# Designed miniproteins, single chains, continued (2), part 87

Each design is a single chain, and the fold is of that chain. pLDDT is the mean over its residues in the fold that is shown.

## One batch from the design tools (miniprotein)

Design m7210
Fold by ESMFold2-Fast:
Structure m7210 (fold): chain A 79 residues (1-79)
Amino acid sequence: SEAERARKELQEAVDRLEEYAEKNKLSEEQAKELRSQAEGVIEETKKKLLEAGASEEEARRVAEEARKRIDEAIEKGLK
């Protein structure tokens, strides 16, 4: 339940970043700010997954996959 909510929150955050990048071209400064915000959400999700009983390996994989998606979305949004 808690792990499912944490994953959903992370998925929604990633989806919002992709949508924002598609609708708006990003400056380098905006990209830095979005990366900072994304890292906060990823770290919170990782902590919540571990608290919900997920393995350290699973939590790291979820975080790494989310970072890759966010980095790709931001890179495509840069002018």
Scores: mean pLDDT 79

Design m7211
Fold by ESMFold2-Fast:
Structure m7211 (fold): chain A 60 residues (1-60)
Amino acid sequence: SEIEDLKVEARKEIEENKKNKKKALEIVDKTAEKLAALGVSEKSVENFKKEATKYINEKT
């Protein structure tokens, strides 16, 4: 699905940029905006942001 593909792409970009916290967080924000535009629920978007941000903070 487009939503699943977007999440997979975002995860790869975050992992590639895990040592650059600013860039990784920008990827999270852009992906969250795209997910919201595709009709993903606010709760699911917020959960994605929370989990991705936690991962970035643990790796940077």
Scores: mean pLDDT 80

Design m7212
Fold by ESMFold2-Fast:
Structure m7212 (fold): chain A 67 residues (1-67)
Amino acid sequence: SLVEELKKIEKELSELAKKLPEGIPLSEEEKELIEKYKEAAKKGDVEKVIELIKEFLELLVKKVEEE
């Protein structure tokens, strides 16, 4: 279910947040994903919101691996 996918994403995001140094600015790609997320959320497109959150997490993982 979408609820179970959201719980998994929330757990992954929480674990990733602990690895991110405080004060790192968002990249242009991360900013674009946030804007797409806002639009999808405004439209109530839950499936697209989940896809965008997954893409955002992948970008954050790459950022952590490089730093």
Scores: mean pLDDT 67

Design m7213
Fold by ESMFold2-Fast:
Structure m7213 (fold): chain A 48 residues (1-48)
Amino acid sequence: EEEDRRAFEEAKKALEKQIENAKKNNTPSSKYFIKRIEEELKALEKAR
């Protein structure tokens, strides 16, 4: 469980960093990419 918690935090940080980078581009492609990452983040939170 502690290892799972650490892995979850690392995955969450990675996804948040990708969202931040995508926001800087501010293009339709970036918005699509952000939407997909948000879905992955929700799936990750649901799966814990």
Scores: mean pLDDT 75

Design m7214
Fold by ESMFold2-Fast:
Structure m7214 (fold): chain A 71 residues (1-71)
Amino acid sequence: MEELEQEVAIALAYMALSLAKSLPISEEDLEEIERIVEEAIEAARRGDVEKALELVKEALRLGEEAEEKAK
């Protein structure tokens, strides 16, 4: 089950990045989100699924905040 959980966390991280790239946000905000997503993928590959999911949540929150700043 650990392998499946890691794969799901990595998939969610990539989905968060794809969503961020579709938003009309600044390059600086996108770069910050990309960094968090990379950390999430690294944590998932390390077996730290809990940390990976928390980082995915943070990336999504930053995306929402960046979109609101852009208005």
Scores: mean pLDDT 81

Design m7215
Fold by ESMFold2-Fast:
Structure m7215 (fold): chain A 94 residues (1-94)
Amino acid sequence: MEEAKKLYEEGLKALREGNYDEALKHFKEAVEKDPKFAEAQFHLGYILSDKFKDLKSGLEYTRKALDNAIEAGDEAAVTLVGASAGLTAIENAL
């Protein structure tokens, strides 16, 4: 959905500016508009796990991103999502 993509782009801008609260808000809204938006789910998972230390929610969204990327046939996205989730989980479990 066009709206979800716009929200995702706003989230990326906030992330680049170091505004993690705004990035989280926009990524949540993007996922809410398009629950199959793998890229938005991936970034939401990353922000939750890495910046907000919400490992459970972060892993849940990263798993959803992986499932959606697999359904779309995007092998590069599958690899990136899987690798990032593993590293973030290890760091936040310590």
Scores: mean pLDDT 73

Design m7216
Fold by ESMFold2-Fast:
Structure m7216 (fold): chain A 57 residues (1-57)
Amino acid sequence: IPEELFKELAEASAEYLGAAAKLVTAKKSGAPQEEIQKLEAEVEEARARVDELVAKI
């Protein structure tokens, strides 16, 4: 596995976990629906990035 791909995958995974944590916190705090939808989109984008990098391995 190229070293750069491994670093990108680690960074993408960290971003995905961060986005997911924000979404869980927002849902538990009763954040506005617009904010929740935006956070859900961020989680989906981060997950797609991880999937794209995994496909290159």
Scores: mean pLDDT 82

Design m7217
Fold by ESMFold2-Fast:
Structure m7217 (fold): chain A 62 residues (1-62)
Amino acid sequence: MTEEDALAFLEWMARVNAVPEEVVAAARALYERVRRLNARGEDPELRAELAAEAARLRAMMA
């Protein structure tokens, strides 16, 4: 997952009419974690964990 992917996900959520506040907060936290990962260098394991978290948040909105 890239920082751009996480930002696009957050922007998509802002356009959906029925997303719970807790899911939006979790998506913002995900974006900040990806941003910090990009700033401090690559961590493939953490990046995979962030991608899995994004998939879980998408499932919660389905």
Scores: mean pLDDT 69

Design m7218
Fold by ESMFold2-Fast:
Structure m7218 (fold): chain A 77 residues (1-77)
Amino acid sequence: AKIPALSPREARVLDAIIESGGRATARELAERLGWSQATVRRHLRRLEAKGLLRRVPGTRAYELDVAGLAAWFADLD
């Protein structure tokens, strides 16, 4: 099967969240990456749509979706 590719910017956002301990806000990621919050939020929504991230209830933070990551990697076989 063809490997589902993240865009280079989606990969950088995901990496920055991992470096932040698996949770970050769009503002924290924008500061870390040197991007606008609007650009970061767009990529966060795309990663959430792919099941790789989830919104933390009651906050503005996104968190790694471990179950979604495991399911996504299983599809790479």
Scores: mean pLDDT 76

Design m7219
Fold by ESMFold2-Fast:
Structure m7219 (fold): chain A 67 residues (1-67)
Amino acid sequence: SMETSQKLIDETRTQSGILGTRSYSKVDIKKGKELAEKTSKEVPKYRDKLLKEGEREEKKAKEEKEK
């Protein structure tokens, strides 16, 4: 859903903010970076799925109106 994509985007932004904080230990920075990278890779998958669903719905609406 769009909500799932938005959640992953928000998580990526939050984790990026944590990585920018110089008060964290090197271990905390590494963990935050790994989690941010994982979340960033998942965001495109959900976004692509929603775009494909939108395209299919648009094609179906066009065919039903013309037929």
Scores: mean pLDDT 61

Design m7220
Fold by ESMFold2-Fast:
Structure m7220 (fold): chain A 69 residues (1-69)
Amino acid sequence: HMTEDEVDALLQRAAEEMRKATSPEEIDELANKFLEELEKMGVSPELLERAKQAIDAMRKEARRRLAAA
């Protein structure tokens, strides 16, 4: 069961890795990887929903940056 601190650490790691991504495919793979970690390790439904929204926002931002480059 993940704590809020562990979820925050995972989201920070996800944000950093997505900023370093150089392709849309890499961004999607990173997003899927972190979503799998959240789902397999188990968190409350409310915390899972918030974390999934954060990862989706990071993915959209990273893809927007690559499209603008």
Scores: mean pLDDT 78

Design m7221
Fold by ESMFold2-Fast:
Structure m7221 (fold): chain A 55 residues (1-55)
Amino acid sequence: MELSPEQQALVDMGLELLEAGTPEDVVLHAIRQLARDLGLSEEEIEAILAALRAG
């Protein structure tokens, strides 16, 4: 799945939070909210969350 640079930046941020020991559910909620605030579509947000769940 090819992500835009903006989507990739959010994935990278989420992965850094996961690596720091933040619970996955907290990271997914935080990244989803930030992506919505940035005006990304639900489809674009789900692509980001799928990438985070895959590692």
Scores: mean pLDDT 81

Design m7222
Fold by ESMFold2-Fast:
Structure m7222 (fold): chain A 76 residues (1-76)
Amino acid sequence: VDPAVVDALITILENEEAPVALRIAAAEALGKIGDPRAVKPLAKVLKESTDADLKEAARKALGRLGVLESDLQYLI
């Protein structure tokens, strides 16, 4: 995968003005790609987002990246 694609997906994921559906798609794509650069952005969304579906997408993506729930407290 092109590194620029990962950076673009992280930008969409962190953009609070983007549609929630697009942010969910970005989280799912980052989880499938498996690039560890996505770990901190996904953890931030899981902690700070008010949308339950987006938080669940971020949690699943972090699971795909090998991050345990117990480790999330140390990422942000």
Scores: mean pLDDT 78

Design m7223
Fold by ESMFold2-Fast:
Structure m7223 (fold): chain A 79 residues (1-79)
Amino acid sequence: DSLKEAIEELEKLLELLKKLGMPEEAIEIVKKLIEKLKEMLEGKEVDEKEAEEIQELLAKFYELVIPILDEKGVNPTDL
């Protein structure tokens, strides 16, 4: 189940981000993504608007996390 695997990977990412001391805003974005994927796993249909919201959350997460990873000397591909 690709959705279940994605949720498990995001939960692992969430724990890693907390250990790295990422800002609360980045933590909240990952939590929102996990919640949306759990809703999809429970049979909620994803329309184009929902998919766009997921893409916007990912873009915001990337913009927040990249500068902090750079400051900490962590390559984003190592996430």
Scores: mean pLDDT 77

Design m7224
Fold by ESMFold2-Fast:
Structure m7224 (fold): chain A 100 residues (1-100)
Amino acid sequence: SPLLEKMKEIYKEIEEIMDKILEIEAEFEKTEDIEEQKKLLEEMEELLKEMEELYKELKKLAEKEKSKEAEKLLLKAGLYLISMSAGILVARRRIERMEK
């Protein structure tokens, strides 16, 4: 299906963004400089917004395709989005605690 192939392309882009967020998260954990941590957090939040837009596009395609394979791709992408959102929230709260 052409829709399913497009969904696989978007899913791959979501995985590439996830990998970038995880690399930035690793750099965030290595630094004790609060200004560097803030910069890395902003970069992760921008990547998360890109991931959210791709997920929204993937969801629209899944509603048209309605296959089990499309449902699995959407579920996996959604779990990645939740995981990345949680990690970024933890990073933000760490910075907020250090400023008090």
Scores: mean pLDDT 88

Design m7225
Fold by ESMFold2-Fast:
Structure m7225 (fold): chain A 53 residues (1-53)
Amino acid sequence: SNEKAKKEIEELTKKALELIDKALSGTPEESEKAREEGGKVEMERMNTILEAG
């Protein structure tokens, strides 16, 4: 197993969860920013998974 990739995916997952919390609990402006940042984190996570496979 690729331990480095797994650790990176775990960190990206933690960031995604933090952004979900901000999107659900923030102001409309904060929620919009959190969703945009969440999209970027999801792209990075997907790229890490694809590069590891």
Scores: mean pLDDT 80

Design m7226
Fold by ESMFold2-Fast:
Structure m7226 (fold): chain A 84 residues (1-84)
Amino acid sequence: EKEAENAFKRGLELYELGDYEEAAKAFEKALELAPDSPRAADAYANLGKAYKKLGKYEKAKEYYQKALALDPNNEEARKNLEEL
């Protein structure tokens, strides 16, 4: 879905700018629009990264676990979960 992909890309842009709260909202929107998309695991992993930057480590852990549930080979989610 184009809207979900646009929300995901917006989240990446906001994360690079250091706008972690807005990045999290954008990734949440991407997941609401397309929860079963091939991008869903990446969206959960990036949502976890945004919450980690916000100091919300338990929330970050939950989202990394959701990413790994969808894609057990998601290296970013696995590494970030191990670092929590």
Scores: mean pLDDT 84

Design m7227
Fold by ESMFold2-Fast:
Structure m7227 (fold): chain A 65 residues (1-65)
Amino acid sequence: AATSGAAAMLRAVGLQVEGKFKSVEFKDKTIYITVKEMTPEVKEEIKQIEELAKKAGYEVKVYEE
């Protein structure tokens, strides 16, 4: 119901981390992240995204290829 600036922020964060992830998709209230390799740096970025997503009412799902 509430369209917040959080959607714009998550979009901007997605663009910034796109080089570290294979893909980032936003669907409804869920963020889907696919990574090439699950490194410690990638895990830390995911934790930050999860924190921001929870504040915006979004869930995060992560996959490794």
Scores: mean pLDDT 68

Design m7228
Fold by ESMFold2-Fast:
Structure m7228 (fold): chain A 111 residues (1-111)
Amino acid sequence: KKEAAVEATIAVLREQGLDWAAGAARGFYDVEKRGEDPDVEIDTSDLTPEQKEAFERIKKKAEEYRKEGLPKSAVNGALLAAYHLLKQGKIDEAIEVFDRALEAAREAVAA
């Protein structure tokens, strides 16, 4: 169920202290549950080449999770969290948090 996936993503983001990203995910879900497309535009112009490469890998994984049926709100919330961590130079943490948040979402919809 989409709600369970979003709540699982929010829980992981909050555990990591990313309360603003968790709030964004909830906002995206409020849009998505009304039948509207949650809007997310992420400007990567201020990222280093290494951070841009990491973000492109994360975006590819995001597409895979979307194709598996995960809600766009959960995926977009995890993407914003990863982008924020990348801007801080925390490349490995960004990848790990993104994967953990969406694996939790996947498990929640499978249960």
Scores: mean pLDDT 83

Design m7229
Fold by ESMFold2-Fast:
Structure m7229 (fold): chain A 98 residues (1-98)
Amino acid sequence: SSTIKLTEEQEKILDEVADKVAETIKRLYDEGKTPEEMREEVRKLLEEFAKKYNLTPQQVYLVGAKAATRLQADGLPLEYARIAVEAGREVAKELKKK
């Protein structure tokens, strides 16, 4: 992610989206959702944000990585950080097909 040159405005948008992804995973964790259910809800959320902000595949992948870092900083197990990374990777892959 350190190799990506972003404008200050772009970085702020990606950070705000990453915050929402991390908040969503924490909420679903508190609700007792399975990792599979969390991953699917996060994928839908990322698809919506990608459309709303016209995010590139690389930016969607970066959002997943930023959300994972937030989850790790908040002390969640690595499995939950991995959900953010995997959902971001899957949505980025779908965007690359267009």
Scores: mean pLDDT 82

Design m7230
Fold by ESMFold2-Fast:
Structure m7230 (fold): chain A 68 residues (1-68)
Amino acid sequence: MSTAEKLKEEVDKLKEDFLAGKISYEEALKGLQEIVEKGYREIKDPEELTELLNYVGEVEKELKEYYE
């Protein structure tokens, strides 16, 4: 499994925990920021990094639409 795929699974877990009411919107956003920081540190392939950043952006948008 690639680092990008593993980090996407961490993004999915944050989304699931937020939708289940286990974490707040603020905690979910903080977790997404931490995943992005890991991606910048650990992913060397620009295409894999771009894929992760796009996925995080899509999930962040979904969480915002649900919260607002």
Scores: mean pLDDT 83

Design m7231
Fold by ESMFold2-Fast:
Structure m7231 (fold): chain A 63 residues (1-63)
Amino acid sequence: MSPRQKKIIETYIKLAKEKGEGPSTAEIAKASGISVATLYSHFPSKLALGEAATEKVLEELEK
């Protein structure tokens, strides 16, 4: 996974933990310091981003 993709996923997880809900693509992009278009260049859909973030959360929960 590229460093930017990792930062996007970590930002998504951080925002979800802080809010207790899934953040919008605009919130993720802003917090990651990128445009929404750049976000979609790394993850073709919010679903793809959510699945990648879920995999990371499940890995943390197994510890």
Scores: mean pLDDT 75

Design m7232
Fold by ESMFold2-Fast:
Structure m7232 (fold): chain A 96 residues (1-96)
Amino acid sequence: VSEEEFDEEVRAALLEIQAAILKKYVDRITPEEVPEVVAILQRLRDEAMSLKDEKERFALLEAIYEVAKALQERFPDNEDIRALVKQIEEEIEKLK
């Protein structure tokens, strides 16, 4: 394994940890915090899409999807959350 491949694996693991932390705190997110959380999830999605390993990309997209769906259940009328969920679903479908 090259140093670059090791860094990529560590990066993927750290992104999955970030998604897991967000999922743990999703029930405490206020309506005022939703725009910031959506921005974080969009950043995580962009970083996931930059991963070269399709399996790691898929796993991270699924983790982000679970957080986005949990937010959508709390804020069903939020259009930004709905758009994010749809984007992640489309990317996951392309990887299947």
Scores: mean pLDDT 80

Design m7233
Fold by ESMFold2-Fast:
Structure m7233 (fold): chain A 83 residues (1-83)
Amino acid sequence: MDEILALMEKVGVQVESVRQEGDKVVITGSLKGVPFEVVIDKKSKKATVRAPDEEVLRYVASALETAAANVGIHLDVERKLTA
């Protein structure tokens, strides 16, 4: 997990909090001042990215997929635009 977060920060994603809730990891942060939330389910290897901006949503999801792949993990990343 720390390696994935470090790779995301290297590409400009600002991580503000990381919380572990059982098999789920909840990450909150911002990109270009826009807030986002990531929920990773370690058991199913699925992640959900939520953001109010489509560009930020796409960028964060792609950064997460790339970071996970670089450490040998295939994450199924779902994108959810929030109102």
Scores: mean pLDDT 81

Design m7234
Fold by ESMFold2-Fast:
Structure m7234 (fold): chain A 56 residues (1-56)
Amino acid sequence: GPAEEAARRAGEAAERAGGPAAGLTGYWQVKQAGDEGGPEAAERAAERAERSAERN
């Protein structure tokens, strides 16, 4: 669903910035946010992760 798509995008961005371990961590953090706060929380977490990857 949308939360899983957000998690996948965040994982890819984190992996580009910090490698495979960072990608896995980013994916699970966004998925957990989606589980707790729904798809909107997942999207917010993914956008934060993507911006962090772009900055670093």
Scores: mean pLDDT 76

Design m7235
Fold by ESMFold2-Fast:
Structure m7235 (fold): chain A 75 residues (1-75)
Amino acid sequence: SWQDVLDGIDVAGDLARAGDLDGAADKLRETSKLAPDETTRSALLVTAQAVRDAPDAARAAGIVEGLRDWLESRA
């Protein structure tokens, strides 16, 4: 469901803010399995890689927030 995807993104955001970028990326990959469509799945996977490549926790958290805002606009 959309709620399960949003909940997964929120957990990934918490991990990113804590500085666990690998954990945040892994959580986004796990959450991609719950995605209701291919577009959402692809967005989660692309965002997971962007989080892994982020220079710091603040940038990673911002990337996750951007994904969440985009997803809410589609739900």
Scores: mean pLDDT 86

Design m7236
Fold by ESMFold2-Fast:
Structure m7236 (fold): chain A 65 residues (1-65)
Amino acid sequence: ELKERVLKAIGHLGPVSAKELAEYLKVSQATVSRTLKELEKEGLVERLPDGRYVLTEKGRELLAS
């Protein structure tokens, strides 16, 4: 599912922008941005001051499960 694909992609790529994720996953930037906002609300990703996203500890733990 898209949320899992986004989490795995961030885990693989390291700090990454919504635009780079959209290009990597071959999905629209609008769809990725909406998914990132959902994941941020769930505490699974964090937006850095430069606009890139990283996994939180909770996000890493979910992928390890």
Scores: mean pLDDT 83

Design m7237
Fold by ESMFold2-Fast:
Structure m7237 (fold): chain A 60 residues (1-60)
Amino acid sequence: LVSQAEQALKQGDYRRAAELYREAGRQADELARRSPDPDASRTAREGGRELYRRADELER
């Protein structure tokens, strides 16, 4: 998903890139919730926040 979002960004498709970053963020949040490992959960949660931030910036 992140690789696909970066590909869309390089092609100037900012709307598509934002959608892909949001989807990646949602999946990271889900992984954080399902992970029994607190370190993995923390990493996924932090990654999700960064992906949502990137999506928001692309839609400004």
Scores: mean pLDDT 77

Design m7238
Fold by ESMFold2-Fast:
Structure m7238 (fold): chain A 77 residues (1-77)
Amino acid sequence: MKLSEEEFEDEVALALVLIYVAIAKMDLQRGNLEAAEEAIRKARELLDSHDWKNPAFREQARAAIEEVEAELEKAKA
């Protein structure tokens, strides 16, 4: 099964967001809050700059970012 070109672009954008989220979670585990915050900012920039054609991919990206943002705020407390 091959996705359309538009769906493939969304899938690539989602994958990049998830990579930044994974980097942020790794940095949070290491206590590197500044690096985690930077990775989250990059994920947010990608979420906001990409022209999402499929809302499901956008919502998955947003949910992943919101989850790690909540973890960051708890780690700062």
Scores: mean pLDDT 82

Design m7239
Fold by ESMFold2-Fast:
Structure m7239 (fold): chain A 95 residues (1-95)
Amino acid sequence: MAEALREAAEELEKKAEESTDPLVRNGYRQAAELLRKAAEAYEKGDRNTAASYVVAAILLLIGTAEELRFQGKEELADEVIEWAKEVLRRVNEAE
């Protein structure tokens, strides 16, 4: 679990660095930080706090995608939503 969350965070940070869009960069960096906090909470045995951070990361990515759609950046919004789905998939398949 913790390893899957850290790997997802590292991939989001890499995507943030590769992006030229400031909203995508900020959204991915903030989501990555939340996933790292979730991993730390899991390692400490606080599963409820870890789940709250994962939910916060997913909601942040959804909010980022909605703002991108409002700006007419549909393709970037779709990419951000796919990363929200990927985070959820990895959390459900972890162990």
Scores: mean pLDDT 84

Design m7240
Fold by ESMFold2-Fast:
Structure m7240 (fold): chain A 58 residues (1-58)
Amino acid sequence: GAAEAAARAARAGRSSAAGGGATSSPQLTKDMGEKAGRAAAEGRGDEAARLAREASQS
């Protein structure tokens, strides 16, 4: 349903933020992105979001 689709979209948006975000250097971006992507793929969206936040805040 629409509500379930919205919930999934919110989760996907968080995953995108985990993969994206602002970073200080390309190497850091690659390493963080890889770890965040792996965490999200493994179902650890919380860890992925945390990594993205750290990358953005740096």
Scores: mean pLDDT 62

Design m7241
Fold by ESMFold2-Fast:
Structure m7241 (fold): chain A 83 residues (1-83)
Amino acid sequence: SREDLEARKPQVEEVSKAVRELIARTDARMAEAGVTPTSEQAVKLVAASLLAIGNALDGRPVEESIKEAQELLDQAYADALAA
């Protein structure tokens, strides 16, 4: 409903901000480790953002959406180190 969508705007904005910060931290960690993410890993970082925002739009708790994004970003970092 329109009321549900309006009510979820703050959650979507909060999740978007948090995930952007997580992506920036992951990028910084990769740079410090001397690793350049591949195109595949870069796509995974974008996918983490879209998934978390989608979960927030579905009314899932902000904390769960951020946690799932963090797990995807941690996996992308691990994959980059292993490459």
Scores: mean pLDDT 76

Design m7242
Fold by ESMFold2-Fast:
Structure m7242 (fold): chain A 94 residues (1-94)
Amino acid sequence: MDVEKGKEYFEEGKKAAAAGDYEKAIEYYEKAIEIYKEHLKKDPEDEEAKLNLAEALEALGEVYLAQGDYEKALEYYVEAGVLVLELAVKRVLK
């Protein structure tokens, strides 16, 4: 998948969320996440794609939190946090 297209969907998601269009924000963030996850299946060491994925997951969590879906918000925050922690540990270990 094209990481640049994922970034474009992420930016559209941010615009929708800022406008209060949470349904549209969720749709765009999910599309960005799908693109980043598909890219990482082929290039699992792409640190930029992992950071972009974590950012999109965190943003999706924020939208669910704003809608009062705390279980979904927690799920996405945990997934993003694990990914960021894995990247931090990899940098410390070499």
Scores: mean pLDDT 84

Design m7243
Fold by ESMFold2-Fast:
Structure m7243 (fold): chain A 60 residues (1-60)
Amino acid sequence: SDALLGQPVLLVGDEETVTREVERLLAEARRRGLEVDVHRSPVEEVDGRRVVQALLRLRP
């Protein structure tokens, strides 16, 4: 957990999977009293799949 404070966390994958993981991390961060900054990329189509990137920063 300490190694993630102040460091960007990059999630890459299917739009639905990334969305669920972002929501999970937001819920966990709030439980721990951490603030979260989140940036999402536009959806890109790669080999017929909808892919997105989400960049999160966790801070106290």
Scores: mean pLDDT 78

Design m7244
Fold by ESMFold2-Fast:
Structure m7244 (fold): chain A 57 residues (1-57)
Amino acid sequence: SHELGLRLVMHDLGVSREEAEELRNAPDTEEALRRLAERLGISVEQARGARRATRTL
């Protein structure tokens, strides 16, 4: 359900498909998630949650 996870994250965070893919493919490190969260205008917790959601759905 790769598509389902991406669409859910796009809907919940208001990010583009490309940004949702970046969240999915981000390294599971505090540094990478913090930088991505800053760029996307979301929290680190949202970035971590989105990465998890896109990889488990």
Scores: mean pLDDT 81

Design m7247
Fold by ESMFold2-Fast:
Parts: C-alpha cells; structure tokens; sequence
Structure m7247 (fold): chain A 60 residues (1-60)
C-alpha cells in the first residue's frame, strides 16, 4: 500500500527534476544549483515535505 509519505517523496523528486530541467533550458546555473541543494537535502534527511516546500518556493 502506498503511504502518504511515499507520495510526498515522489512529488518532491518530480518537482526537483522539473525545476532542474527548466533551469538548464533557461541557462540559469544559479537556480540549477539551488535545486541540486534541495536534492542533496532530501537524500541526507529523508524530509520529503520540507524538500517539496523548498522546490515549490524556487518555482514561484
């Protein structure tokens, strides 16, 4: 059974991936680095909710 936490992790990973692709296409190296920092944060902490919030803030 898929837990709500698994859904949040999937959404965080997808948001990071989409953000990185958009930043690369725009040549925005600074934003690309910020999305990589969020990816590293998620890998180190497992805190998908916070990672998703950080990714969403960068996409505003």
Amino acid sequence: MIDEKDVLEALALLSIAVGKIAAERQGNTEELKKFQEIADYLEKTGNAEEALKKARELMK
Scores: mean pLDDT 80

